# Designed miniproteins, single chains, continued (3), part 81

Each design is a single chain, and the fold is of that chain. pLDDT is the mean over its residues in the fold that is shown.

## One batch from the design tools (miniprotein)

Design m10798
Fold by ESMFold2-Fast:
Parts: sequence; structure tokens; C-alpha cells
Structure m10798 (fold): chain A 75 residues (1-75)
Amino acid sequence: LVATIDIVEVLRDGTERVVATVEAAIGETLTVTVELSSDTVDVVVVNRTPEATMADARIEIRGNTATVTLTVRAA
């Protein structure tokens, strides 16, 4: 099973934008660095595969970039 995961930036006006979509197999750990808009106030990770769960999710925002690390598990 391959999980599909969206990385979403939240802008100051409340607009949500998908900045990256990544795929990982069950048991994989992903690290993804994305460029953010200047008006970004938050970054969220959305799991699009109901048979998978995200574990150990970490989001680090530094200036105009976000680094997301997570492990995909079976639900």
C-alpha cells in the first residue's frame, strides 16, 4: 500500500494551498523540504489514504521553507 500525503501551507488570509504531494510505502520515513509563500502562517500535513496513518510527524519552519518529517504506518 502506498500512502498519498499533501503538504499544505496556510496563508495569513486563511487560504490553504497544497505546496507538495508525496507518496510513501507503509514503514517508510519521509523528509520533504518545501518553499513557502511570504504570507504563510502555518503548515499542515494531510493524509489522503484512509488505510494509512502518519506517525512521528514533525514540521520545522525556517524563514520561507518548511521541512516535514513523518513515518507512514498501517492504520
Scores: mean pLDDT 81

Design m10799
Fold by ESMFold2-Fast:
Structure m10799 (fold): chain A 85 residues (1-85)
Amino acid sequence: MPIDENEINESLLLMSESVSRISYQHGSVDQLNKSSEQYKKKAEENPELKEAYTLLSQSDDKIAQGDGDEGVELTRKSTELMLKS
């Protein structure tokens, strides 16, 4: 199980940027949808981190739906899974 602090940090920075963009009236949903799709692909390519990347994809979906609190909670669960590996 690869534990890469750089990968975790990059994922957290991308999620922080996605959350910041939810306040913008135009275009943020398309970017979150693209991010969600990229995390689904990463889940397929990294079976050891599949659950963590699936949660990040679900987080982007929730933020795109206007549910920022649920999105943050899913990001927290993903980070906890990565740290427990």
Scores: mean pLDDT 68

Design m10800
Fold by ESMFold2-Fast:
Structure m10800 (fold): chain A 93 residues (1-93)
Amino acid sequence: NLEKLKNASKEEIEEAIEKIAAKEGLSEEEVEYLRKNSKSVVEVMLEAIRIRARRLGFSEKEIEMIIKGWLGTASEEEVEELEKLEKELEAKR
């Protein structure tokens, strides 16, 4: 299903931004950032994850591990660390 998301139209990208903005409570500035920096639905999802994680106080290293987990490219050690970060993310919501 990731291949379908990579070939999204501008309308599908905008719909993804609107859905994420509503669900995560994004500011106008964060929404504009997604519009300027996202060329696919996958990029919208990845940048939204980065915005959310930064707001919760995660480091850039931790954010990149979260992204790798979402993409399925995390190592076994990174998966263990991601489980810890997911528990922290849920607790800080």
Scores: mean pLDDT 71

Design m10801
Fold by ESMFold2-Fast:
Structure m10801 (fold): chain A 95 residues (1-95)
Amino acid sequence: MLAELQKQYEEATKEFLELGKELTDYFQNNPDDNSEEAEELLKKTIETLEKLIAIIDQQLAIQPDPSLQQLKDQLERNLEMLKERLAEIKKEKEK
């Protein structure tokens, strides 16, 4: 079980890092963009991050790890920021 979670964690982490870089580069070049492409990229990043947090929760439930807990706390803060940005894009589309 733990080995399967580690594999899932590695895969999700890799995907998150790739999407996070794309998201950062995209919004640095298009800071106020509320396009469908920006919305889709944010949704994918949020989904991957939520998956990572869920995997970490499962690992922590099996074996508590202070470094893994700190990582989870950091990822949860990042998730809040991404959700806020997605909400702003949705709000702009409603105007």
Scores: mean pLDDT 76

Design m10802
Fold by ESMFold2-Fast:
Structure m10802 (fold): chain A 68 residues (1-68)
Amino acid sequence: KGLPELSQRGLALVHRALELGADEATIERLLAAVVDWQLNPSPEKAALLDRLLAAESLEEFEALLGEM
């Protein structure tokens, strides 16, 4: 059973998470958050995804993802 198609933003976020050294559990949480945002758009979640993409460290990324 495949993943639903990710937006370009979703793909960029996964790439950023991997660059920062995110583990499988963090990637799974990110994918769930992106898919939820794609199905149920909200300004708050969109802003958090933008902040995630701009994150400079894994600690910042995980803290922001925890707000999703």
Scores: mean pLDDT 77

Design m10803
Fold by ESMFold2-Fast:
Structure m10803 (fold): chain A 122 residues (1-122)
Amino acid sequence: MVDPRRLSEAIIRYVEAAREFGETGDVSPLQEARLDLLSVLPSESAQRISQLPRDVAMHLGNKEELERLAKELERILAEETDPAVRAVILARLGVIYRLLGEEEKAEEYYRRALELARELGR
């Protein structure tokens, strides 16, 4: 059984690392936070996250690919019911919109991810 507080903390760290990655381009803290998150998730949730479209780092500087990735993630988000997986998708959308120069939209996605993480910790 996953500790809800530990899961919440891992998601918060992931969202914060994703935000920092969007600002600095440093993938190392994000990869560390991702590995920590996957270690505390239920196997089904970890598998779903592993099946998500690949990290935005592979599309840095390609606006068309970032826009396609955002649309694909938004489609997956609409059908996803697992709150931990939803929080990860929201954080990734935040990074993509920040890379597209849409700062306000990026911050809204990060805020939603953090709110979802907080609810998971109850």
Scores: mean pLDDT 80

Design m10804
Fold by ESMFold2-Fast:
Structure m10804 (fold): chain A 87 residues (1-87)
Amino acid sequence: MEEEKRRLLEEARRLALEALELVSKVSGVPLEEVLGLLEEAARLIYEATGSREPLEALERFKEQPGPETLLETVRLIVDMAKEALEK
């Protein structure tokens, strides 16, 4: 794996895990902050891998917003970053 791609994926994983922590443990979830973290993570995964799947996951969340769909979207993006780092 190229060092630059690995760095992008490590940053994406960090941002997605921070979003997961906020969604899982904070009452009064700062939705704008969580979405910002997820959008940046999705963009970094796209830059590193060429996959639009994380960006598509965010678009699906925007169509069906809710606490469960937010948590599912966060977990999906975390998993995508982790899987990309394993390759």
Scores: mean pLDDT 79

Design m10805
Fold by ESMFold2-Fast:
Structure m10805 (fold): chain A 68 residues (1-68)
Amino acid sequence: REGIAALVVALGEHQGRTDVGRALADLIVRQGLSVQEAVDILLQQGLLTPEQAQYILQAVQWYLQRQA
């Protein structure tokens, strides 16, 4: 969880969306949500575009493949 949280913060910073990256990390670490659940919440709030959500999910999938 912590590694994924660090990744989403870094992805948010890279895209100039630091607040979004930190919100994702909070939802995953503090609230115990999956990456998919956290992304869905921010999509519903209009804080992510579908394209940004897809990019984050793909980056997390790539990260998890490297951990396996």
Scores: mean pLDDT 75

Design m10806
Fold by ESMFold2-Fast:
Order: C-alpha cells, then sequence, then structure tokens
Structure m10806 (fold): chain A 95 residues (1-95)
C-alpha cells in the first residue's frame, strides 16, 4: 500500500518532473483500484491545460489520457482532454 500524493499545493506551481511524479502516483493508485473523485480529477485536468507539460514523460501522459476515458471521469470536458493530447507531441520520451 502506498500513500496518495498530497505534497503539491497546485499543479500550476510545479515543475514538469514533479508533475510526471504526481501523474504516475495517480496511475499507480488506479491500477490498485483506488479512484479519485471525479471533481478532483476535473480540477487536476483543468490545471494541466494551463501548465507546460513538455517535461512530463510521454508514456505517463498517454496512460493518463486513457484513464480519463473511464466512465468515472466523464465529468472531464473533452476539450480539456484534447488540450492535454496536444502535449503528447512535445512530451519527453521515457528514459
Amino acid sequence: MEELVKTKPRLEDMSGEDLDKILKAILEEHDRGIFIHGMSMADIVAQMTRVDLSDVHKSTLERFIELLKLPEYSIVPQKWIDKIKEALKTAKEDP
């Protein structure tokens, strides 16, 4: 069992490397069957549309976008998801 990532005040104030770590932590919790609240996910995605995601790893962004297709996250507007998809073109490949 691992703790949910709570070390960030806002995604907008974080570096791309810290964002990658936060997104990976969210993905790991979902792999364990732990879902965050839909409104919290919508807030996270909204913040992501306002930050530079070029330092986030491409695999992390791809997995996160797939996660947003789940019915639990239908509250997230498609236009925000599309904005994050554009970041895949400039995202760093995993080492």
Scores: mean pLDDT 72

Design m10807
Fold by ESMFold2-Fast:
Formats: C-alpha cells, sequence, structure tokens
Structure m10807 (fold): chain A 90 residues (1-90)
C-alpha cells in the first residue's frame, strides 16, 4: 500500500478509533522502514510509543533527521494530503 493511500484510510477511519490506531501503526512502521531503520528498531520505537514512553531528546532529534526526506517524499506524492496533515513541503 502506498503511504498516501494509507493516510487517506486513517482519515476515513477517524471515527473508528481502534482501526485508526491500527492504520497509524502501519503508517509509522512504513515511514520508519523507509527512513532506513531496521525492523528491530522500528518495533522498539512503536512499543515505546504504545506504552506512552517518551524517547530521549537525542534519539528524537536523530529520528527527525532520518524522517525528514521520507516526509518530503510523501509531500511530493500527495500535496493536498501533505497540506492537510501539516507535513513539510518538498
Amino acid sequence: MELSELLEEIEKNRENREEGLKLLREFLRTVLRKAGLSEEEVEEIIEKFENGEQLPDEVQEELAKKLQPVLEEISRTDRKLAEKWGLPLA
């Protein structure tokens, strides 16, 4: 599934919180994987997110740098969706 299709599906399911969260997790996994993180690193980040644990500032900064090009790619692919989600424009 393309990231743009996954984002549209998340929005359609906004009133169904359980399905929306499931799609959000899949979106996060896909984005982190595209950013060059290993499957082990991806699952660790998702687990911390689900447990409400805050990532250390240093790890958050490194992650943001790795995610930047992926978010810019999404913005180029679906400009309307990017504007709606407040993603950085390429």
Scores: mean pLDDT 66

Design m10808
Fold by ESMFold2-Fast:
Structure m10808 (fold): chain A 76 residues (1-76)
Amino acid sequence: EELELEIDLALVTMQLAVLKRYADSLPENDPRKEKLKKLIEEGEKLVDEAMASTDPEERRRLIEEARKKVNEALKL
């Protein structure tokens, strides 16, 4: 279970890093850029909270919330 949470955390962290690079490549006048940056920031905060938590239930919830932010960003 811990290994599964570690893998899920690593995957969502990687997805946020890729999205951040993509957002940075967009022109300043792209309406998606501001929304992407906000979702990425929210996702990164959730990842940081998951990394700090020792409770598997809380870590799973935080990882799922971060994944939700990634999915919202991908729909933009």
Scores: mean pLDDT 85

Design m10809
Fold by ESMFold2-Fast:
Order: sequence, then structure tokens, then C-alpha cells
Structure m10809 (fold): chain A 87 residues (1-87)
Amino acid sequence: SIEKARELLEEALRLLLESILARNPDTPQELVDKAEALIPGLVDEFLSLSKEEAREYLEQIEEERPSLPAELHELADLVEEALEELI
């Protein structure tokens, strides 16, 4: 469902932001606030993907997955589940 895809994408993007901030603890709060404010718009853009575009992205993520660092596998899983909900 689109609602489930939205929840998964919001979680993935927040997890990504938290991971970036954990590695960059001196990031200005203004940039943190701006990045967090972009999440709803990015989620809406992902939810606007056609079934064809979603399939292509899913296939690319699955092919690239073995080359990704272990820390990004959880993010890849959430994005893959979200894309599957759009197909």
C-alpha cells in the first residue's frame, strides 16, 4: 500500500539522516533542520514513481546490494520494501 511505502521511506530517510549526523556531530543545527524538513518532500517524490521506475530502482538496488557497506544494508532493505509496495 502507498501508506506502508510512505512509512518505510520516512523511516529509511530518518535513519540515513541519523547515520550522517552520528558521523558529523558538529553539523550546524540549521542544516539539520533543513535536511529534516526535506524528508516529506523526498517521500512524496518517491511515492510518485511509476511502477516501471520503481521496478528499475528495485533491480538496481538488488544488484548493488552485495557491494554496499553492511551499515547501508538496513537502509537498502527499507527502500526495497517501499519500492515493492509501489509495484
Scores: mean pLDDT 80

Design m10810
Fold by ESMFold2-Fast:
Structure m10810 (fold): chain A 94 residues (1-94)
Amino acid sequence: LSPEQKNELSIMEGVLRLTVAMINVLKDKLSEEEQIALAVTLMEEILRSAQENKMPQDVIDLLNDTLERLKAATSVEEMLAIMDELIAHLERLA
């Protein structure tokens, strides 16, 4: 990865971590379905940003796969596990 691509990965990782923290703060105000919808919406924006910034295809594929898994998630626990897995993968790539 180029230095610019590593910086983009670091930004995506930070945004994902912030989103997990925000969902935890909002857990008493949002339904489980609303929490999952928030994660899905964020992932759609991250994927769009990655495509616009011309990130490597393997990164785009990883984000697409994660988005589909989030759309299929039936619990907040499952959604958070999927997000934690993505964060770990992005850390490894950076």
Scores: mean pLDDT 85

Design m10811
Fold by ESMFold2-Fast:
Structure m10811 (fold): chain A 73 residues (1-73)
Amino acid sequence: NAEELLNKAREELKRGLELYDQGKTDQAIEEFDRAIELAAEAMRLAEKEGNFDLSVQAATILLAAATLRAALK
C-alpha cells in the first residue's frame, strides 16, 4: 500500500544520507534513486486512494531525494 511504500522510501533516503556521510557516494546515489522510485509510487497510490496527507508526505520525500541525487550529480 501507499504507506508501506512511503516507509520504504524514507528508509532508503536515510540509508543514502548515511552512506553519503561515510563518503560512499555511488552507494548513496543508488539509495536516493530507490527512494525516488518508491516515493513517486507511494504518491501515485496515495492520490488514487484519496489520502492527501500521505500524498503530501510522499511528495516531500520525493523532492528531498531528488534534490540530494541532483546535488551529487
Scores: mean pLDDT 87

Design m10812
Fold by ESMFold2-Fast:
Structure m10812 (fold): chain A 59 residues (1-59)
Amino acid sequence: MEKEFQEKKKKLEEEYKERVKNASPMERDILRGVLDVELAVLNVVLKKKQEEKKREELL
């Protein structure tokens, strides 16, 4: 699961870099915000899965 998270993060960052190449300065600011949100969502999903495993252990 963690390896998959890192792979998805890398893909999002690569897509961001490609989009930024064709974007205006204002659009780049928006794209950065979108990337930050997408990375935050991935981090929350990973953390939630880890916490669910821990709760399963505790009952």
Scores: mean pLDDT 76

Design m10813
Fold by ESMFold2-Fast:
Parts: structure tokens; sequence; C-alpha cells
Structure m10813 (fold): chain A 79 residues (1-79)
């Protein structure tokens, strides 16, 4: 249905913005921007059932390794 296609497009825009924000956060070393964008990317990977990536991201986040977690999330979503 048209409503479902519009929802998919809006989701893609949200994810693309989160990827851009994560890249910007990594360049500027803005931990708050990294954390916010990473939360969005984490939920997207969880919805996509990328369990192995989600488990590794959870480990990095628990260790406070937010920059490494953001890089991993970007790599997995841009592959």
Amino acid sequence: SERQEEGKKKREEIIEKAKEDARKGLEEKDLELIKISLATLYLHLLEEKRWEVVEELSRLIEEGRYEEAARLALEELEA
C-alpha cells in the first residue's frame, strides 16, 4: 500500500540522517551526537535482525567505546 511505501522512505531518511550524524560526531569527537545517532542505528540493526552486530555493539557501548561502536554500525550499514 502507498502508506507502507511512504513509511519505508521516511525510515530510510531517518537512518541516512543518523549515519550522517554519526560520521559528523566521529569527526568532531562529539560524544553526545555519537550516542544519539548510535541509538538510532542500533535500533535499526536490531529491527533488521543483525544479532551478531547488535551483540558486538552492546559490548562496545557497555565498555564506553562509543566511537568504535559508531564506526562498526556505519561499516555494517554501508557494506
Scores: mean pLDDT 82

Design m10814
Fold by ESMFold2-Fast:
Structure m10814 (fold): chain A 73 residues (1-73)
Amino acid sequence: HMMTEEEMLKKIEEVLKKLKDNPELVEYLKDLKKKYEDALKRNPNNKELQKELQEEMLKKIEEALKIYEEKKK
């Protein structure tokens, strides 16, 4: 199941709200979001690449959340 672009962007926004107390991770995730959106704009007709980009983005979101939890003292 591939999420819609809108669903993916909503998920990113929810994660940004969760990470709001960590400006470094917020900046990192905002940069990732921009790169993801730019990649989608460059490849509007490549559905397979869009799925790969989505999976990559989800993995990086998961990694950022893990780092956030590990940095809690």
Scores: mean pLDDT 78

Design m10815
Fold by ESMFold2-Fast:
Structure m10815 (fold): chain A 62 residues (1-62)
Amino acid sequence: DPLQAARDAEHASQVAAGRAFAEGMRENADKLEKTDPEKGKEVRQLADDVEARIAAGEAAWA
């Protein structure tokens, strides 16, 4: 079904974008830990929350 394929592709694209964003947050957290460990920890926690939401969304979508 072309419509189903399009929906799946759009969902996959959104998931990929979210994962890339979370990965970027972790990279920034690693850099931030060198100057401000407290903020670095906060950013890591934010990245973890983003991943948890993506996983929950995928579980509901799958």
Scores: mean pLDDT 77

Design m10816
Fold by ESMFold2-Fast:
Parts: C-alpha cells; structure tokens; sequence
Structure m10816 (fold): chain A 85 residues (1-85)
C-alpha cells in the first residue's frame, strides 16, 4: 500500500527532524508512530494533501539532508494524489 509506505517514511523523517532539534529519540518515535497511525486512519486523499502541505511548510526549517528527503517524499505524495484525481 503506497499510502502506508508514505506514512512510514513520514514517521521516519519526523523522528530524524525531532532528534536534530534536540528531542529525545524514544519520545520522537512514539509521537511519530501516533502521527502515522492517525494519518493512516484518514481517507487517502486527505492524508496525501496534508502530507504535501505539511512537508512544504517544514522544508525551509530543515537541515539540507532532511529537506532533500522531505522534498522527495512531498513529490511522491503529489504523484500519488494526482493518481486519485
């Protein structure tokens, strides 16, 4: 499932971003897992749109490596969203 794969990648990116900001890795993983679970519960269109919007908003604040991964994830989410339209 593409949506599930994107949710997992988002959770991983959130953990890395939170750790970079100085948050505890264990706490970041718990929060990211809950976020991914709630996002999986949304309809695919709503999930993908929120993912794109959220990543675009955060990209300017991310370190270059995480920003690059966030752009790749956003592009893949946009492609998946286009397939639903």
Amino acid sequence: DRVAALADRLAELVVRAAVHEGFDEEEARELAARLAERMRAADPRTFLQRLVDGLRAEIPSLPPELAEEARALAAEAEAALAELE
Scores: mean pLDDT 78

Design m10817
Fold by ESMFold2-Fast:
Structure m10817 (fold): chain A 77 residues (1-77)
Amino acid sequence: SSIPQEALDLAMAGNMYYMRGLELYSQGDPRAAEYLERAADYYQQAADILEKAGDTDSAEILRKEAEYYRKKAEEAK
């Protein structure tokens, strides 16, 4: 079945923010936390769309990724 395009777009945005956040974190850049928090927000939004579409398993995976990104943001301060 087709995955909602909106969920794919949000997950892609989340991944881009996560990758940038990790780069900033490795450089000691104080913007790292903001980028990692935004990555988590995008993954949470994608998870909510997948849950509404009945894809509970994929939604759970993305929620766990969002929790991990929030944890990384906390570590970045």
Scores: mean pLDDT 87

Design m10818
Fold by ESMFold2-Fast:
Structure m10818 (fold): chain A 89 residues (1-89)
Amino acid sequence: PSEEEIDRESRLTLLIIGLHLAIKYKDPEAAARYAEELVRFAEENELSPEDIQVLIDYLEEARKVAEELGDTENAQRVKEALERIKKIA
């Protein structure tokens, strides 16, 4: 693979790890930031249906974390990210 392809794959992996950790540690602001970056990445790059489904599953968990904490602003940001990724699924 080219350096550009390796950089894209590395960025996707790091963003997924970041979202996973934000969910695990119940950081709704970080989860919303990673959700928005992942959806932007998905809109700009071709992802497999399997990869898109993984992102949707993580975004649903991020939404639940924000809602459980009463963080309405970051819950809304994640909901908007979910609507965007569902359009390309």
Scores: mean pLDDT 85

Design m10819
Fold by ESMFold2-Fast:
Structure m10819 (fold): chain A 63 residues (1-63)
Amino acid sequence: MSAERIRELLETGTYEGNERAATALAIQGYLDIARRIGELFRQGASPEEVGEVGLRLMEERGL
């Protein structure tokens, strides 16, 4: 499954079965972190601040 397709599934909330939902949720964790990091950079956060937030979000999601 492509990253674009997974992002579309996560954004629309459409999941096909429990195994796909679990995989999509794990990938959603990475995509949500990437999106949040991009948002922080857009708001003028330093690379150090972004790194700290990114690591915390990964730890919270078990990634």
Scores: mean pLDDT 66

Design m10820
Fold by ESMFold2-Fast:
Structure m10820 (fold): chain A 74 residues (1-74)
Amino acid sequence: MEEAKKFIEELDKESKKFKSPLERGIYGMRKAILRGLKTASKEDIIKYLEELKKRSTNPLLQKAYDEVIEEIKK
């Protein structure tokens, strides 16, 4: 759980470097995922992040999502 939270925080920091509408989207998604970690299964959270990765057109964000997914899978 803490590993996933740390990676989501890093994703949020990376998002701020882009200073785009994506910043707000990722921030909202990060909060939703963090709340979901209390009630949702790891599988549900992974599926959610995989969908975010597929919808992202930014390679750096896709890599960040992939890293979070791998940490949650552990």
Scores: mean pLDDT 63

Design m10821
Fold by ESMFold2-Fast:
Structure m10821 (fold): chain A 63 residues (1-63)
Amino acid sequence: DSDKIMKKAAQLALDGKKEEAKKLVKKALKDGILSPDEAKDVLNGVEDDEKAKQLLANYQKQL
């Protein structure tokens, strides 16, 4: 569940939808779907395209 949200947020950031990605992460954190540590990792990825690609690749390997 959390992995799915993190993957979607990373994909939105890579698609140039950075604000939508941040909104998704903040909502998931508020709803208790993401831990604060998970939210930090994804938000760092949203601000940095290189990190967003790494996050997406890591979640792809788990599928």
Scores: mean pLDDT 73

Design m10822
Fold by ESMFold2-Fast:
Structure m10822 (fold): chain A 63 residues (1-63)
Amino acid sequence: MAEVEAARRAAEIHRALLEETEKAAQDMIKKDPSMEENARGAVKAAQDTYNRLKAEADALAAA
C-alpha cells in the first residue's frame, strides 16, 4: 500500500502544479497574447502529467 500512497501524493503535487501553471498561463496571455500557443502547451503538458499520475494511482489502488 505504500506504493499507492506515494502515487496519490505524486498526483496531488502535480494537481497543485497544474493549478499554478494555469494561473501563470492566463497571466502570460494577458501580458502577451502572442504567447497563447506556448501557454496552452504548458497547461496541456501539466494536465497530461496529472491525468497520467492519477490514473496510475487509481490502477495501483485497484490491484
Scores: mean pLDDT 82

Design m10823
Fold by ESMFold2-Fast:
Structure m10823 (fold): chain A 74 residues (1-74)
Amino acid sequence: MKESREAMYQGIEEAGREHGDREALEAALRAADDIMQWMEENGDIPSPEEAYELGRTLFRLALQGRADAAAATL
């Protein structure tokens, strides 16, 4: 549980360092909190590797202004 959440945050932070966009970083982290909460409540927690890649994807979606839409689909 905590390891997958930490991996997702790591994916977001690493993508954020590559791009330097603070607003996208904060949006992606908020979306990650919502997604991880939903997964934890439903018992469908991704592996750390899956969570890391999902984190990178959430940052990319945040750059496109779509992080909230990604969270809403889960």
Scores: mean pLDDT 74

Design m10824
Fold by ESMFold2-Fast:
Structure m10824 (fold): chain A 77 residues (1-77)
Amino acid sequence: MEEARRRAEEEAERLVEEGARALGLTVKSAKATIDDDGTVTVELEVEGEVSPLQAATLARAVEEAKRLAQEILEREL
C-alpha cells in the first residue's frame, strides 16, 4: 500500500517536473499527494512568470501525471 502510493506520487512528481524543465522553467517544488479516498493532487511551483502557453502545457502534464498515478495505484492494489 504505502510503497504503491509512494511510487505513484514519485512518478507523478517526476513527470510534472520534467515537463516544466522541458519548457525552460525552474522548478521550486513539485508535490503529488494521494488522499485516503484515492484522490490524486499534483502541485507545482515554478520560479518566475509563466506564459499562457506554458501554463496550458503544464496543465496537460498535470492531468497526465494524475492519470499515471491512478493507474499505478489500480495495478498495485
Scores: mean pLDDT 78

Design m10825
Fold by ESMFold2-Fast:
Structure m10825 (fold): chain A 114 residues (1-114)
Amino acid sequence: DLEELEKELEEVREELRKTNPYVGLGYEIAVLVAKAEKEGRIEEVFKQIEELFEKLEKEAAEREAELQERGVAGPRTPEEIERNSRAASAILLRERKVTPKDLLDLYERYKKLS
């Protein structure tokens, strides 16, 4: 039952986030990807991930243009740094270089789309 599995994964995710969020979430994403592969849905999951990263890159670029138009030359807010970091991480993922933060975002998006 997918609903029971999702609830168990969510409980495990919260426990792991308290102890070691980066390692725990990487493991959970690996399990979800492995299950998608076994079910023949890996292509669908990767397509959704690619669409997500393309959207994040576009949003980050538009945000950057807006900030420059406002004359903001100094340090950005934590939220803006976060967004820019996600866009940069999307580029690294395309090069097959993944960060723990990317895995966290991928896990949350995958869970929402499932």
Scores: mean pLDDT 55

Design m10826
Fold by ESMFold2-Fast:
Structure m10826 (fold): chain A 77 residues (1-77)
Amino acid sequence: SKEELIELARKAAKEVADLYGVSEETRDRIIEAAVQKAEETYEKYKDLPEELRKNYVLSAAIQAALDVIEEERKRRE
């Protein structure tokens, strides 16, 4: 279901944030960005088989989390 995929995306985002040891504020932004991207990706690929949708949603969520980390890195330079 959409809800289950969004929850998996949130969990993946939390793991990425924890791995990179980011601040609480950055962690919240990572989770928010990943969930938003997961919802957008799910809507975009609604007509695909669930297995493919799950892969695309999770990949997009992880990439969104990494993008937030990269933006924070650029702001510190």
Scores: mean pLDDT 83

Design m10827
Fold by ESMFold2-Fast:
Structure m10827 (fold): chain A 64 residues (1-64)
Amino acid sequence: GAEVGALMREVLRLASEAQSKMSPEEKEKVAALVKEAEEARQRGDYETAAALYREVIRLLREVL
């Protein structure tokens, strides 16, 4: 829904800012969570997708 779209935009914004500050391990963890969120979104599980995008946002904010 609209919330998932807003969360996706925030992830892209924060990932752009955090990319140069993340370790390889942090990048791998973020990529894995984004993959799970995209898979949930593609099957229409917006609740799971939103939760996973929020976790990605939390991790990216901790790096910044």
Scores: mean pLDDT 84

Design m10828
Fold by ESMFold2-Fast:
Structure m10828 (fold): chain A 67 residues (1-67)
Amino acid sequence: SLEDLLTALAEDPDNLGAAFQLAALYEKDPSKEDAFIVDLLARARALAAQGLSVEERVAALREYLEA
């Protein structure tokens, strides 16, 4: 599920599998996929560094993806 993917990336900001699956859901242009994954992983790492709860990190990642 989307929630499971967001939780996996929130808990492990280096989870390439979760980032790739999220990119497939939100980025429909294959030429932009690599840049999308790089940016998403950078945001996940920044959130992990802030000392937020997993629920707060999931909410922030969701907000970023839906913006």
Scores: mean pLDDT 83

Design m10829
Fold by ESMFold2-Fast:
Structure m10829 (fold): chain A 90 residues (1-90)
Amino acid sequence: SSEDLQKDIQALSDELRKKVDEIGEKLPEMSVDEAQKEFEKLRKELEARVQKLLEKYKDNPEAVERLQEYRDAALDIIDIHEDKAIELLK
């Protein structure tokens, strides 16, 4: 349902935000290479979670489209956070 989709997206968004915050807290102790590995791990986890939601909602074309849009936006947000983190570590 639309309500279930919204809850699944919100739960994933909350988890993503928490993991970005956790990387941020550890950032002063990280090298550039370590920070890049943490963000790459986060991308892989996000893509795996979105893939499971795409399978769950496969019979709903509107939900599939929204999940793909969410994935693309979330990946862009991760990229922005990685760029900022690397700049702070230089």
Scores: mean pLDDT 89

Design m10830
Fold by ESMFold2-Fast:
Structure m10830 (fold): chain A 55 residues (1-55)
Amino acid sequence: MSKEEIDELIKKAFEEFRKAQVELLRTRSPEEVQAYIAQLEADRAARNAALKAKR
């Protein structure tokens, strides 16, 4: 609700997101990691295309 609490929540969300990604990469097999990265890249490309289409 407060701006201070929202800022703290966003910071925590980013930190947890990064940690989850690093932990996944460390514990998963190289094949699963590659599949995960490929999916992330596909999502990123789709998002980038949507942003560029607005240009």
Scores: mean pLDDT 72

Design m10831
Fold by ESMFold2-Fast:
Structure m10831 (fold): chain A 91 residues (1-91)
Amino acid sequence: AEAALREAGRALDEAMATDERVRELAREATEKAAAGDGVGHQRAALEMLRLAAETIADEAKRATVLALVDAALARTAETGVVVSPADVLAA
C-alpha cells in the first residue's frame, strides 16, 4: 500500500506535466484554497490523484490507489473533514 502511494505520487508528477485535466484540477484546488474551502481543495486534489492513478501500469497498485482515493473522497464528503489516502491507509 505504501509502495502503491509512492507510485501514485510519481504518476501525479508526470500527469502535472502532460495532462491538461490534471492542471485544470490544480487550478480549481488553488481557487478553493484561496476561498477558504478546505474540503473543496481536498476534493480537487484527490480527483487529480485519481486521474494520475489511472495511468499506473501495475494493475494491483492502480486498484489499491484508486480504492484509497475513493475512500478518502467519500469520507471527506461525508464528514466535512479533510481526509487523505494516507489517513485511510493508517486507519
Scores: mean pLDDT 80

Design m10832
Fold by ESMFold2-Fast:
Structure m10832 (fold): chain A 100 residues (1-100)
Amino acid sequence: SEEEHRQRAGFIATDLFEEAKRRGLLDEDGRITVEQAMALLDELLPDLSPETRQAVREALRKHADEDGRITEQQLLEALRSLPKEVIDELYEALKKRYQS
């Protein structure tokens, strides 16, 4: 459902941004670069398909500031724009990480 898609995107965005905060990746404006977000995703979810990884990178680039930086809100908007298949893979990968 659309609500489930929004909820899953929200969970992914919150988890990734909280991890970025813990690692001291946020700049003075509370932003991270698209490259930092992708590197974090690679570290936390190494089993993601290349297709899902590419789709996430493209969505982040589209929603980033001119500096190539994103806020938590921009990350959430980027994730919400992704197709169901991509969000489902991200969500299942995060869920598996917490069950390990």
Scores: mean pLDDT 86

Design m10833
Fold by ESMFold2-Fast:
Structure m10833 (fold): chain A 63 residues (1-63)
Amino acid sequence: PQLTKEQLLKLPGVDQGLAEAAVLFINDLKLDKETVLKFLRQELEDDPEKANKIIQSLEALLA
């Protein structure tokens, strides 16, 4: 299923840049969830709990 930027922006802690990156990685580059997780953990190095919550929300949207 195609993930929209608007759906990602509704998730807690997702800013516009993170939403754009996630849409690009999942929809356009078709990257796996592990690759997206690595990128999000790098971007949110100061808050790994927040990164994990965003990943869980993305998995729910893609199910």
Scores: mean pLDDT 66

